# Designed miniproteins, single chains: the designs that were tried, part 27

Each design is a single chain, and the fold is of that chain. pLDDT is the mean over its residues in the fold that is shown.

## One batch from the design tools (miniprotein)

Design m916
Fold by ESMFold2-Fast:
Structure m916 (fold): chain A 61 residues (1-61)
Amino acid sequence: TTTYLVRSDDPEALEKALVRLAALDKITAVRRLDDTTYEVESVLPRAELAAILAEYGAEVL
């Protein structure tokens, strides 16, 4: 498990993506840091997580 910082200009879309990934056991923890930034613990490599989150307008920092 690796901890990533994730940013989005559309937090609602990002939250839906994170809930789906958690249901698939691909993320293990999510913490909201501010209005656009989240701390995400994931079993996925950075590149794979970034590719998935890009579909929802989010980026891995």
Scores: mean pLDDT 83

Design m917
Fold by ESMFold2-Fast:
Structure m917 (fold): chain A 96 residues (1-96)
Amino acid sequence: DAKEILELILKYHRGEMSEEEFREEMRKLGLSDSTIEHLLLLSKVPEFIEILERLLRGEPVDEETERLAEETEKEVEEELKKKREEVLAKREEALR
């Protein structure tokens, strides 16, 4: 759950848990070690923490951030479509 991840990042930032405890809890949520280390670095950036606190309060995100999220989703969908077409093309080539 994304909310649990956000709450853990804020607890760590506030000094309410150790780095070791943060890693253990994040691993329990199924996050990779590389993702956990990246989040540890981001937890030291004040601007990132302000965004997380706003999201946790259910405050609206700006239109530019919403647009970037939508563009990222479209790029992922196009890449998945392209990979699907490549798999189908290779299968068709193998059958002829």
Scores: mean pLDDT 68

Design m918
Fold by ESMFold2-Fast:
Structure m918 (fold): chain A 97 residues (1-97)
Amino acid sequence: SMEEQVEEAMELLRRAKIPEELAKALVELAVKFSEKYGVPVVTIMELILSAYQLYLEGYPEETIYLVVETGAKDLGLSVEKARELVEEALKIFDKYY
């Protein structure tokens, strides 16, 4: 169920020690893209966490896009879908940092 997928995604964020308010925003983003693209919430969340790690390490936006696009391709997601996800994730990261 969606509720079980949300709980699993929240557990990933808890293990990654993501602040609760940011974690809630990232789960909402993962659910939105999961429903839009027919991909499990946990899968979208793993892509978001990849972007988040690079963001915290100070990588340029172009590098974050490239890494997530590469990971998304292995999951059968188009470059356009991956780019849209990264764009929305970066807006959330910028709000909290």
Scores: mean pLDDT 84

Design m919
Fold by ESMFold2-Fast:
Structure m919 (fold): chain A 103 residues (1-103)
Amino acid sequence: SRAEEARKIALEGGEAAYYATLHGVTPGSGAAASGVSAVGAGVGAAIASGDLKGSGEEAMKAASEGGLKAVRGNGVGEEGKKGAEAALEGGKKAAELGEKGAK
């Protein structure tokens, strides 16, 4: 389903944002921006599929899970924590914007 696809994209986006921050990539460029964009695209796809009641929340959960998974797998450094927080915040904002755009 599109909701499952959106969840997968959001999860991968969260992981990408974490790893970009961990490796010192500028947050406004490269993999960090791509990670946030992937989360946004996933959430948008889920909302557009008509699953408005749960898909955005599930995509946000997937993004946080991806960030937390990356942090746990590689230890919790300061940059790793910032990456996970950025991925979660990006996912929340993407979901909110997608919901407002669909209304």
Scores: mean pLDDT 53

Design m920
Fold by ESMFold2-Fast:
Structure m920 (fold): chain A 93 residues (1-93)
Amino acid sequence: SAKEVAQKIYDIIKKQKADPEYVAELVKDMLEGLANRDGLLFHKARFTLMVEVGDEATNELYSILTQYFSRYTGDKKEAAKAIIKELNKLLKE
């Protein structure tokens, strides 16, 4: 579910030394890139994330996102919006 994906993303973000809101913006760019088939947006965000939080955390986030979207049979834009909505709830509290 979108809530479970958002929770997994948040659990990784909160362990990083970087600003969690900034890391979340990079993950949102990856989500938008996947939803819109924008590989340039996706990979720019991914490479920036690697610089900010390192390879291991970036690879975990990449795996979560690509596995979810590869199995998602509905509208990928709605999937991205749902994950972003749940992630924003976690970041506020």
Scores: mean pLDDT 85

Design m921
Fold by ESMFold2-Fast:
Structure m921 (fold): chain A 64 residues (1-64)
Amino acid sequence: ITAEAARAIGRALRERGRLSRAELARLAAAGGVSRAAVRRALRAAGGGAVVDASQAAGALGAVR
């Protein structure tokens, strides 16, 4: 997964403000992106400007 794809996912999370675990899973699947790639996107976005980073990480951990 390229940095551009990772940034797009991070931006979607920030724009939305909050996402359900189902929505996060759907976005990952629709984009052909693995859950590991979503984690990298959150980390690449930094953290200070990423809303609900901890909640997103928790949801990814709950979805195996």
Scores: mean pLDDT 50

Design m922
Fold by ESMFold2-Fast:
Structure m922 (fold): chain A 70 residues (1-70)
Amino acid sequence: MVRAEVVVTAENTAEAGAQIAALMETDPLAGRGAALGLLEAMTKTGKTSGTWRVRVEAVGEEVRGTGEEL
């Protein structure tokens, strides 16, 4: 089940982090999953600037975030 989905557009990691922090204020668990998914997507693409869709899914009592470059 999808717990949260966010589109992050950032010029650097600090801007990306600020957008994820807003989600963390509302849903700390979803925010953590989104932060990890975004970091993995940035690492996979070799980019820290751009637009990513980050999807956070519930896996039992945990969450997993997955990011894709748009």
Scores: mean pLDDT 78

Design m923
Fold by ESMFold2-Fast:
Structure m923 (fold): chain A 92 residues (1-92)
Amino acid sequence: MDAELEAEQLLSLARMILSIIDIADKNGKVDVEETEKLLKTVVEIARKLAEAGFLEHVREIAEGLRETAERSENEEIKELLEKTAEEVEEIL
């Protein structure tokens, strides 16, 4: 498979997960446990991208996490997003 195409697909998946969290948060339907599971998937995506050498994609995921956290008015979700951003930044 084209590794660059797979990297773009993984980045798109991470961005989609962040969009799902953002939409659920704005609608007051966010669940902390479900968000934590989704964020664990985002970390796994970042890890796979880093192992493959796509460090710029990992930086974009970390930035997306911080931007989503800044938009959140839910303190628990904001803390989870910020903690996940730190974890992704440690993978770099």
Scores: mean pLDDT 86

Design m924
Fold by ESMFold2-Fast:
Structure m924 (fold): chain A 60 residues (1-60)
Amino acid sequence: SLFQQLSDHALQGVEATRRGDWETAAEHYEQAADYWSQLYGEDDLGAQNLRWQAERLREK
C-alpha cells in the first residue's frame, strides 16, 4: 500500500540519519514525501515538511 511504502521510507530515512548517511536519508525522506503527496495531496504540509527535512540533510 502507499501508506506502507511511506512508512518504510520514513523509517529508512531515520535509520540512515542515525548512521550519518545524510544522502541516503534525504533520498528516503523525498520518497516518503512522494507517497504522502499521493495519499493526502501535493499541497499537504506533511509532504512539504518531509521535503524540507530532505533539503536540510543534504546541506550537512
Scores: mean pLDDT 81

Design m925
Fold by ESMFold2-Fast:
Structure m925 (fold): chain A 94 residues (1-94)
Amino acid sequence: SPAVEAALATLRRYGLLDKLGEIWALADADRDGVITEAELRAALAQLGFDLSDAQVREIFAALDLDGDGVIDRAEYQQLMMAQIEELLKELGKR
C-alpha cells in the first residue's frame, strides 16, 4: 500500500520505525483501540523525542491511513506488520 509505505518512510526519517509497539502501548493507555494526535504527542514525549508541533502533525497524518483524524488498531497493525517485514529483510542481509 502506498499509504503504508509513506507511513514507514516517515517513521524511519524520525527514528520511530522500531518504536511502534512502545508508541502504541503508551498512546493507547486507556485501551480503547484508537490514538488521537494528542495521545501520540504525549507518547513521543515520554519516549524522549523532542519534536515540534509540525513534526508530530506530519507523523500523525502519515499514520492516519484513512484520514479520519484518529489512528485505529487495524491501521496500527498494518504498520506493525509492514515494519516487521522490513526488519526481517534487513536481518536477512546480515
Scores: mean pLDDT 78

Design m926
Fold by ESMFold2-Fast:
Structure m926 (fold): chain A 73 residues (1-73)
Amino acid sequence: SNLRKQAIYLGNAGYHLLLTDQNPGDKESEKKALEYIEKADEGYKERVLKLYEESVRKAATYALDLSTSLLLE
């Protein structure tokens, strides 16, 4: 897969997850995060969704960190 595309999807997912964590009840940001997660490669998607079930903040941090790592590669 194109690593830059994965970075964009994960970065956008993480950004919207951060907004959701900072503003509980922001259903629009939550929806956008889930849309970007669905566009990511299956392995990344599975990990982000598992973290999301546990903690929105953990999912956000993971997605943003991974996005940055992929952009630096």
Scores: mean pLDDT 85

Design m927
Fold by ESMFold2-Fast:
Structure m927 (fold): chain A 65 residues (1-65)
Amino acid sequence: GAESLLLSSVSSINPSLATPLVSAVKSGNKDAIKSLLLALKSSGATSDQLDEISALVNELLSSLS
């Protein structure tokens, strides 16, 4: 599912950010999500990778069950 793909994608860039980002998404903490996406950019994520991760974040947010 989107959660597993999000964990995998973030872990490929920076493993320490994977669980915090998933937790921020599940809690709906938009400020934390933005901060963690900026941290991924600082970790070498490309714009394309950030777009893919943002799509997975939105998919996970829509799948609240």
Scores: mean pLDDT 83

Design m928
Fold by ESMFold2-Fast:
Structure m928 (fold): chain A 66 residues (1-66)
Amino acid sequence: MDDRHRRIVDAGRQTVNDLVSRNPSVQSYLSGANMLLNMANSLPPQYQVDALNLQNQMLSLANQVS
């Protein structure tokens, strides 16, 4: 994996973690999922999988919180 793309994914993951840690709510998880989807769309296809996996985790957490 290219170091540049890896850093983008890591930065996105950290931003989403910070968001949900500060305000753990359905809205925070959904906002995090949207941020990860937008990030995935800006990446080459080979790097989108990691971002989409994180998005699925956020959607799962939103569903669990109701």
Scores: mean pLDDT 70

Design m929
Fold by ESMFold2-Fast:
Structure m929 (fold): chain A 99 residues (1-99)
Amino acid sequence: MTSDEAREAFEQGKAALEAKRYDEAEDHFAQAASSGNKDVLTDIDVEEGILAIKYATGVIDETTYLRRIAAIHSGVGKGYSTIGDYEKAITHYRLALEA
């Protein structure tokens, strides 16, 4: 996977979250995370922080926040599982269940 493909997957994941297409968002974040591209992985962490701020400031409600966070963590966990990083996959799946 190229850096451009990993970035495009991340952008498609964000667009799917906004459209409330959580299954599509999960698949796109899985593709992004499976790239192992550290810049894209950092941007996923930043997006989680942005969602927390949006929730704290009332831009999105609790249900929207929890569903978006769950989709990100489920996707990232699936991506790590695909490349054999089971420890990180388990960590992200646990975070998705706690959302």
Scores: mean pLDDT 83

Design m930
Fold by ESMFold2-Fast:
Structure m930 (fold): chain A 90 residues (1-90)
Amino acid sequence: DEAALEAARQRTLQGALENLPVAIERKRDQLSPELIARGLGAVRLYRQGQELIRQGQRQGDAALIARGQELIARAEALLAETADYLSTVP
């Protein structure tokens, strides 16, 4: 069921959005300022992408939806990189 898989993916992403800032803060003294900024920036970028998609859906603007999807894709890549790095830090 594609809807169930998409819902599971969204729950996983929501967990990352909530848990990555907490994990970054706990390990702050062991992380570079650049990595902290990148990880927190990815969370902001994801939220911006979601807002653009909502606006595009309300306005029927396919270009705005596409822009939001591009921001989400970039944010997901950055979130994955940040999570992977955090998993290597004790």
Scores: mean pLDDT 78

Design m931
Fold by ESMFold2-Fast:
Structure m931 (fold): chain A 81 residues (1-81)
Amino acid sequence: SFKKNVLDKNMSQAQIETLARVALHEARLALEENASAEDLERMIKSLEELIEFMKEKNAPQELIDELEKALEELKRKLEEL
């Protein structure tokens, strides 16, 4: 999973913010393109794990809110398939 393979408890706030912005960009691309149900499910799971990790690390709330919004949009897109 994304949390197990990428997220490290010793990551700096700057590294977490960079990772979150990359994930947000990838989520936005999936929303704009015809992503498969499998790709959407994988991305949803990865974003859920990232959001949980960011909350544990007291990352900026504004960035968490943007990721949660993208997560909800991905879930809606999956329901339409």
Scores: mean pLDDT 79

Design m932
Fold by ESMFold2-Fast:
Structure m932 (fold): chain A 79 residues (1-79)
Amino acid sequence: AGENLSLGVLNGDVELVEKGLEELRKLGLEIPEEKEKEIIDLVKKAKEEIENTPDQEKQNEIIRETEKKIAEILEEIEK
């Protein structure tokens, strides 16, 4: 569940992120369509920023910030 989401963010793989979100939904987390779109848009933006960033440390910071934002969205949904 969470592993597929994290791996999707790391690789900029929207399909893997969508799969991770569906797994969370099947476990009882009610993710609204608008929040799912917000998460997908964050992943797409991170992928574009990473493709334009040759520094691996900076790429890792982009991934970390994206994961943090996604976690904040999921926490808001939870309660």
Scores: mean pLDDT 78

Design m933
Fold by ESMFold2-Fast:
Structure m933 (fold): chain A 116 residues (1-116)
Amino acid sequence: GAENAALGGESAELSGETAYLSARDAGSEEGTEYGELAYKYGKKAAEAAKAGNAASDEKARRTMLGGMYAGAGAVNAAASRSTMKSSGDEEEGKETVTIGAKAAYKGAKKAYEAAS
């Protein structure tokens, strides 16, 4: 149970970090701003998931907080990816961001099942 919540948070952080680094590497100012927010929210999701694992009495609430932060990270990662697509310079980065976002979503779903 606890491992799934931690994995969900780590997946959200990885998704955000990937969005940030890909946009920065591509030189997209707008994409980098969205990627930076995605990474920030991904880190908060990872922290919330770890805190939920430590607090059995609040596990479900902390898992929901992690899910909310992961969702905010995913929205910003998608905005970064969309901005990067229009600049045409980031075929690899665009693909990696999509993979990271899917991993974060699957991790969050598993974290929900672990909390139930």
Scores: mean pLDDT 63

Design m934
Fold by ESMFold2-Fast:
Structure m934 (fold): chain A 87 residues (1-87)
Amino acid sequence: MEEIEKLVKEIEELIEKIDDEEVKKEIEEALPVAVEEGEKALKAMKEAVKSYLEKDYEKGFIEAPVIAGLADEKDVEALEKKKKEAA
């Protein structure tokens, strides 16, 4: 019971990060069905939403100012790693 409530909250937080309103609505409508199927279905749904967000991050990060700022910091670290590998 408590684990299901925790998974639902984690999925809802991931859904809020979805930029596409239609995709967000479809996933929100699927959430009650996953709750009925139980913990395994909720874990599978969480993984699917994470995979979707990872794909959107690569394609749409420039459209999200907060994500763009975070990517700039990580890009600097990646460039510094490449410079150390070349030395």
Scores: mean pLDDT 61

Design m935
Fold by ESMFold2-Fast:
Structure m935 (fold): chain A 70 residues (1-70)
Amino acid sequence: SIEDLAKEAKTLMDESMQRVLDIILDTAQKDKKSAVLMLEQLRKEAAKTMDEEVAEKIDKLIKEIEEKLA
C-alpha cells in the first residue's frame, strides 16, 4: 500500500523530509497530479542531499508511490 511504502521511505529520511512526505500524501487526497510532481521534487532533493545508496532506496520507494497514485 502507499502507506506502507511511505513508512518504509520515512525510516531513511530525516524529520524534515518525513514532514514534507506527509504534506505530499495529504495533497494526494485532493490533487494526485500535484502530489506526483511534489514527489518528483522530493526524489531530486534526496539525490542532492543524501548518500547515494540511501537516495537510491528513497527514489525506488517514492517511484512506487507515484505509480500507485497514477
Scores: mean pLDDT 85

Design m936
Fold by ESMFold2-Fast:
Structure m936 (fold): chain A 74 residues (1-74)
Amino acid sequence: DIVKAANAGTIAHQLIVEGARLLFEDRARGEALIAQGRDLLDKAIEESSEKGQKVLEEVREMADRILAEARAAL
């Protein structure tokens, strides 16, 4: 179900963005939240249809760029 994939992708993205923000305040908490978001995203990709996987892979790409930018700013 593409709606289920989209919802999981949205939640995973929110967790990763919040985790990246927290890296500047509480690194341990930020890293934990990033790991939680990444685990959710990976699981959603495994459980999704081919179309859902494509959408989630784009979310993963965006998340990776946000994380790289945040880590470079630390």
Scores: mean pLDDT 82

Design m937
Fold by ESMFold2-Fast:
Structure m937 (fold): chain A 96 residues (1-96)
Amino acid sequence: SLELLLHLMAIGATLLLAKSALKKGKKEQAYKLIRDAIRDLDIAIERETNEEVRELLRRIRELLEKVIKEKASIEEAIKTVEEAIKLLREAQRLLL
C-alpha cells in the first residue's frame, strides 16, 4: 500500500525530529513527538493487514511506549528512537 508507506515515512520524520529534540536537551518536545508517533503507529497497526509489517509496527510502538513509561534518560531515549527508526525502515521496505 503506497498510502501506508507514505504514512510510515511521515512517522519516520516525526521520530527524526524527536531524536533532534533529544540531542538538544528538549526532553518535553521530544516526548510530545514520541507520543504523536505512538498515536500514528496505532492507526497504522489497525489499518495494516500484512502480518509481518504489523508485528514490526507493534515492536516499534512497544519500544517508544517504554521510553515514555520508564522516563528514560536522554541517552537511552536516543538509542531507543534510533532502533525504532531502523525497524520502521525495515517495515517500509516490506511495503515496496
Scores: mean pLDDT 87

Design m938
Fold by ESMFold2-Fast:
Structure m938 (fold): chain A 79 residues (1-79)
Amino acid sequence: MEELKKEVDELIEKLRSLPLSPEAQRHFDEAIEAYKKGDYEKAAEHFERMAQVALDAGNLEAAIVAAKASEVFRKLAEH
């Protein structure tokens, strides 16, 4: 559990340093709110939507990092 939490915290910090569209930023904010509430399944869903929005905007780096964050949150939700 602690290792997965460290991994998501690193991914979140990286996303905060990247340029995001307003739509991607909204999904990011929703994911962070879900994470703070311990709702890992919703956090994964919001990061997945963020990845799709970032891909559509041509922001490949944000899309890859958001997709990875979604995967780690899905693993956290299995607990």
Scores: mean pLDDT 86

Design m939
Fold by ESMFold2-Fast:
Structure m939 (fold): chain A 85 residues (1-85)
Amino acid sequence: SMEQENKVLLTLLEIANFDLRDTITYHPDDLKLLEERIERGREIVEKVKSRYDTFSEEEKKLADSMIEEIDFLIERAREIQEKLK
């Protein structure tokens, strides 16, 4: 169902956020893993955006917050990549 699909997407967004943060914190020198985490984060963000109008107001607020965090973490990850090249 649409409701179940939205819950799955929001869970994947939360996991992508966690994985990116975890990689930056504990494996910042693993540039390949860092790139994979960035690509996954972007993929899930775009999927969430594509279904945004189907979300409840509470789900939209949660999505907005997590997208903002992922965008911030991607910027930090790109800075790490540039320094370690």
Scores: mean pLDDT 87

Design m940
Fold by ESMFold2-Fast:
Structure m940 (fold): chain A 86 residues (1-86)
Amino acid sequence: AAAARAAEEAKRTALAGDHAAEVIKKNPEVAKKAAKLLREIMETEDPEEVRRLHEEILKLLGGEDPDAIAGFELLTERLIEAIRKS
């Protein structure tokens, strides 16, 4: 159902934030780089730039957690859609 999909996407978006906090605890250097890229995503208004920055975050977190990667993918799609609708 569409409602179930929307709820799942919302949970995955929240999970991306939780995983960022966990990465900070486990790998401070990687966490600093990921946080910087996340801030750049939040500051940019270009969907293509959001995509490129998100790919850099996935490269940094690729070995950490597959669920975090999936969460960041959903977060990127949501940010791109928000920018497109603006």
Scores: mean pLDDT 62

Design m941
Fold by ESMFold2-Fast:
Structure m941 (fold): chain A 95 residues (1-95)
Amino acid sequence: MSKEDLEAEILDALGRIANHLGMPELAIKLAEEAIKLAKSGRVRGEAYVTLGEAYNKLGDTEKAIEYAEKAIREAKDDPSIVERANEIIEEAKKK
């Protein structure tokens, strides 16, 4: 794993914690930084899931779907990321 991917995974983990604590705007900033640093599609896909969850929490369902679809494209071979991204899309559509 590259140093940049490891740093991106740490930033994304902090973003997921921010989402859990009800701080979606902080989660967005952390996930965006993770995406900038990430060299692998898997790590970018995880950060896009974090963005999708954050935008759902903010009520921006259009952006939530957009970022979830980006997560699927980046990490199509990772069933865990695809499953979480599909859950984000389904939650966004339940309005």
Scores: mean pLDDT 87

Design m942
Fold by ESMFold2-Fast:
Structure m942 (fold): chain A 73 residues (1-73)
Amino acid sequence: MTLEEVERELEGLPERIEELMEKYGISREQAEVVVETARALILIGAEFDAELEGKELHVEEREGEVRLSLEPV
């Protein structure tokens, strides 16, 4: 995935909470755990891809937005 694709996936995750609650009959707290787990897996994948390119993934979170950048190691 490109960094732009990863950023879009991360920004969309909070909007999935109510969808998950309705579809699976789970609590908001359970849906939040699912979303946080998905977020962690997405970031791990992005870090792994960055390392394969000889780069380091930097994550910046400000005002509800997530920004990703690749920097030389």
Scores: mean pLDDT 76

Design m943
Fold by ESMFold2-Fast:
Structure m943 (fold): chain A 94 residues (1-94)
Amino acid sequence: SRLSVDELRARFAALMEEAIARARALGLPEEVIESMERARDNALAAMAAETDPEAIRSIALAALHDAGVVLSEYDPELGEEVLRAARELGEAAS
């Protein structure tokens, strides 16, 4: 089933919060954690300002993908999990 905009926002927020929590648990640098928190907050603000579901989807997927790429430099397994979550969210939102 195709996700609603509200479901997409909620899943995006939950996925980013889980990725941040896992990064903290793995002892990633605080600068990386703070960067991910800013990226999450910026994406959520951008999504709240948008009315186009396609634009909202693109913001969410870009932010998750960027987080996954950054995480891959510190923990390749966590990075791949986040990139996979981004792909699965994209499929569910299509």
Scores: mean pLDDT 86

Design m944
Fold by ESMFold2-Fast:
Structure m944 (fold): chain A 83 residues (1-83)
Amino acid sequence: MVEITISASMSVEEVRKIARDALEKYDEVTFRLPKSSTQKNNEYASAIADEAHAKGYKVTVREEDGNLVVTVTPSEEKLKALE
């Protein structure tokens, strides 16, 4: 499992690139979003989700200690393809 911390100073484009690069190297990645505005965090989460969905991965979003945590895992279809 790999965890990547997103900084509130990052642009949405930077976050999208980080997500894309991470998903090319790892099948499971957790992104920890900063304690920032709801709008900014929604933009970050959407960028991560777009890159994950383009690769057929599943996205789960949860709140932990006031931070949004976005976990990307292989979809059920990808898991079935490994059988």
Scores: mean pLDDT 76

Design m945
Fold by ESMFold2-Fast:
Structure m945 (fold): chain A 88 residues (1-88)
Amino acid sequence: MLYEVTVTVKASKPIDEEDILKVLKKIAEKLAEHGIELLDWDFELISDTEAKITLVVKTDDPELVVEIIKETLEENGWEVVSIEVKEL
């Protein structure tokens, strides 16, 4: 199945494009360890400390994807404000 996962994050310090790209790389690597393919991604900087990240994944376990994303973002010191999952 294909899923679109949209996550909104908040940091205690300013976020730039390089910070987002580093976290996306970590998420992609963790997903790949579980045999999950990251097909596409995008991001939007909402403010200097808030970002929206969208990920398109092919998986039969969307709950595992949500867990990996949340854990990776929290390990990076970012607060997960919201996470939404849509089946494509």
Scores: mean pLDDT 86

Design m946
Fold by ESMFold2-Fast:
Structure m946 (fold): chain A 86 residues (1-86)
Amino acid sequence: TLLELAKEVMSELFKVPAEEFVDENGEFDVDKLKKALIEKQGMTEEEATYLISMADHDRSGKISLEDLLSNPGFRKLIEEKREEAE
């Protein structure tokens, strides 16, 4: 369930296959997420680092879906993509 939600969130957020961001254990890879935020979404390193640091409170290099969705920056990104519907 969390794995499926994580894949859906990543697909919606970046419009790419979730498998590129979720490791074999079904957790978001911090390095891949940061790279995608900078390269795919055009975020500054400061913005990407802030979002990652707030979401990765376990500091294991992996982020849970709950931590990701609780991050105000990530939530804003998701809402912005949704509002892109005009």
Scores: mean pLDDT 66

Design m947
Fold by ESMFold2-Fast:
Structure m947 (fold): chain A 60 residues (1-60)
Amino acid sequence: DRVERLKALLDSLGVKRSDSEIEAITRGLSDAEAVRALLEALGIPVSDEAARRIAARYVS
C-alpha cells in the first residue's frame, strides 16, 4: 500500500503523519509527485529527478 510506504519513509526521517494527512497531500499524484509533495510540505527541497529516484527505491 502506497500510503503505508510513504508513512514509513516519513518515519525514517523522524516525522509522524496520519494516513489521512498523507492521503490528502498525495491524492491523485504519481509516486514521484507524492514524494515531492510530502517532502516540500516538510520544507525539504527535492528535484523531480530525486523524487523519482526516492519513489522507485522506497515507494513503488
Scores: mean pLDDT 80

Design m948
Fold by ESMFold2-Fast:
Structure m948 (fold): chain A 80 residues (1-80)
Amino acid sequence: MARELGEKLARQIAEAKDDPLELDIALALLRAAVGSYLAHGDTEAAVEFATAALETLRELGAPEEALREAEELLRRAREA
């Protein structure tokens, strides 16, 4: 589930690249999802979600801002 959700949200972020507001909303949802997994003590799901999102963003050639956000969230999840 976490991996599938990460892939779906990453696709939404990649599609939003030409709309700053949609990109901001999609990135906020990415942060909220990782934060929610961590707040519930589900660090494995947080890592799986962030990894899937980052891999999908790289595959789709997402904006540098989205890649940096996903990398930081994955780092945070791994350190939790």
Scores: mean pLDDT 83

Design m949
Fold by ESMFold2-Fast:
Structure m949 (fold): chain A 71 residues (1-71)
Amino acid sequence: LSPLELLLRRAELAASLPPELRRAALMWLGHTFEGLSQAELAEAYGISVETVRRLIRLGEEALRAAEAAAR
């Protein structure tokens, strides 16, 4: 899959998650594929950089679990 197709597929999976996990998944996607820094995400969401780091990890785990469940 191209990086764009992978990003779009993961965005669709993120949209299917509960609101809390959806936010975390979108933050991981923005950091990993769109090159957004943790500081930029912290400012955009109005939260601390420490919270962003925690949510990025949560989002990665949630998307991996969703991808595994879809197989």
Scores: mean pLDDT 77

Design m950
Fold by ESMFold2-Fast:
Structure m950 (fold): chain A 81 residues (1-81)
Amino acid sequence: DELRELAREAAEAAVAGDLERHEELLERLRRLMAELPPEEQRRVLAEALLAAAELAAATFDPESAAQARARVAEIRAELAA
Protein backbone atom coordinates (compact mmCIF):
# COMPACT_ATOMS: atom_id res chain seq x y z
CA ASP A 1 0.00 0.00 0.00
CA GLU A 2 1.23 3.52 -0.85
CA LEU A 3 0.48 4.76 2.65
CA ARG A 4 2.65 2.04 4.20
CA GLU A 5 5.47 2.80 1.76
CA LEU A 6 5.26 6.49 2.64
CA ALA A 7 5.45 5.67 6.36
CA ARG A 8 8.47 3.43 5.71
CA GLU A 9 10.26 6.19 3.76
CA ALA A 10 9.55 8.65 6.59
CA ALA A 11 11.05 6.22 9.11
CA GLU A 12 14.11 5.69 6.88
CA ALA A 13 14.60 9.46 6.60
CA ALA A 14 14.42 9.78 10.40
CA VAL A 15 17.02 7.01 10.86
CA ALA A 16 19.26 8.69 8.27
CA GLY A 17 18.97 11.99 10.15
CA ASP A 18 17.31 13.75 7.19
CA LEU A 19 14.93 15.86 9.25
CA GLU A 20 13.71 17.92 6.27
CA ARG A 21 12.79 14.83 4.25
CA HIS A 22 11.22 13.26 7.33
CA GLU A 23 9.00 16.31 7.95
CA GLU A 24 7.96 16.44 4.26
CA LEU A 25 6.99 12.76 4.27
CA LEU A 26 5.12 13.13 7.59
CA GLU A 27 3.12 16.03 6.14
CA ARG A 28 2.15 13.89 3.14
CA LEU A 29 1.24 11.02 5.46
CA ARG A 30 -0.93 13.32 7.61
CA ARG A 31 -2.79 14.57 4.53
CA LEU A 32 -3.49 11.04 3.30
CA MET A 33 -4.56 9.93 6.80
CA ALA A 34 -6.97 12.87 7.09
CA GLU A 35 -9.02 11.28 4.28
CA LEU A 36 -9.39 8.03 6.26
CA PRO A 37 -11.97 7.23 8.97
CA PRO A 38 -10.58 7.62 12.53
CA GLU A 39 -10.34 3.85 13.09
CA GLU A 40 -8.25 3.42 9.94
CA GLN A 41 -6.09 6.41 10.90
CA ARG A 42 -5.27 4.73 14.23
CA ARG A 43 -4.41 1.40 12.57
CA VAL A 44 -2.15 3.07 9.98
CA LEU A 45 -0.44 5.12 12.70
CA ALA A 46 0.25 1.99 14.77
CA GLU A 47 1.71 0.21 11.71
CA ALA A 48 3.85 3.24 10.81
CA LEU A 49 5.21 3.43 14.36
CA LEU A 50 6.03 -0.30 14.27
CA ALA A 51 7.91 0.15 10.98
CA ALA A 52 9.81 3.12 12.43
CA ALA A 53 10.76 1.14 15.55
CA GLU A 54 12.03 -1.80 13.47
CA LEU A 55 14.07 0.48 11.19
CA ALA A 56 15.51 2.26 14.24
CA ALA A 57 16.69 -1.16 15.47
CA ALA A 58 19.19 -1.20 12.59
CA THR A 59 20.78 1.95 14.06
CA PHE A 60 20.27 1.41 17.81
CA ASP A 61 20.92 -1.45 20.18
CA PRO A 62 18.52 -4.44 20.30
CA GLU A 63 17.21 -3.61 23.80
CA SER A 64 16.16 -0.09 22.81
CA ALA A 65 14.50 -1.51 19.70
CA ALA A 66 12.65 -4.09 21.81
CA GLN A 67 11.36 -1.35 24.14
CA ALA A 68 10.15 0.72 21.19
CA ARG A 69 8.36 -2.30 19.69
CA ALA A 70 6.75 -3.08 23.07
CA ARG A 71 5.36 0.47 23.33
CA VAL A 72 3.96 0.30 19.79
CA ALA A 73 2.42 -3.13 20.54
CA GLU A 74 0.70 -1.52 23.54
CA ILE A 75 -0.88 1.11 21.28
CA ARG A 76 -1.91 -1.54 18.76
CA ALA A 77 -3.54 -3.64 21.50
CA GLU A 78 -5.52 -0.61 22.71
CA LEU A 79 -6.68 0.07 19.14
CA ALA A 80 -7.83 -3.56 18.82
CA ALA A 81 -9.86 -3.36 22.04
Scores: mean pLDDT 68

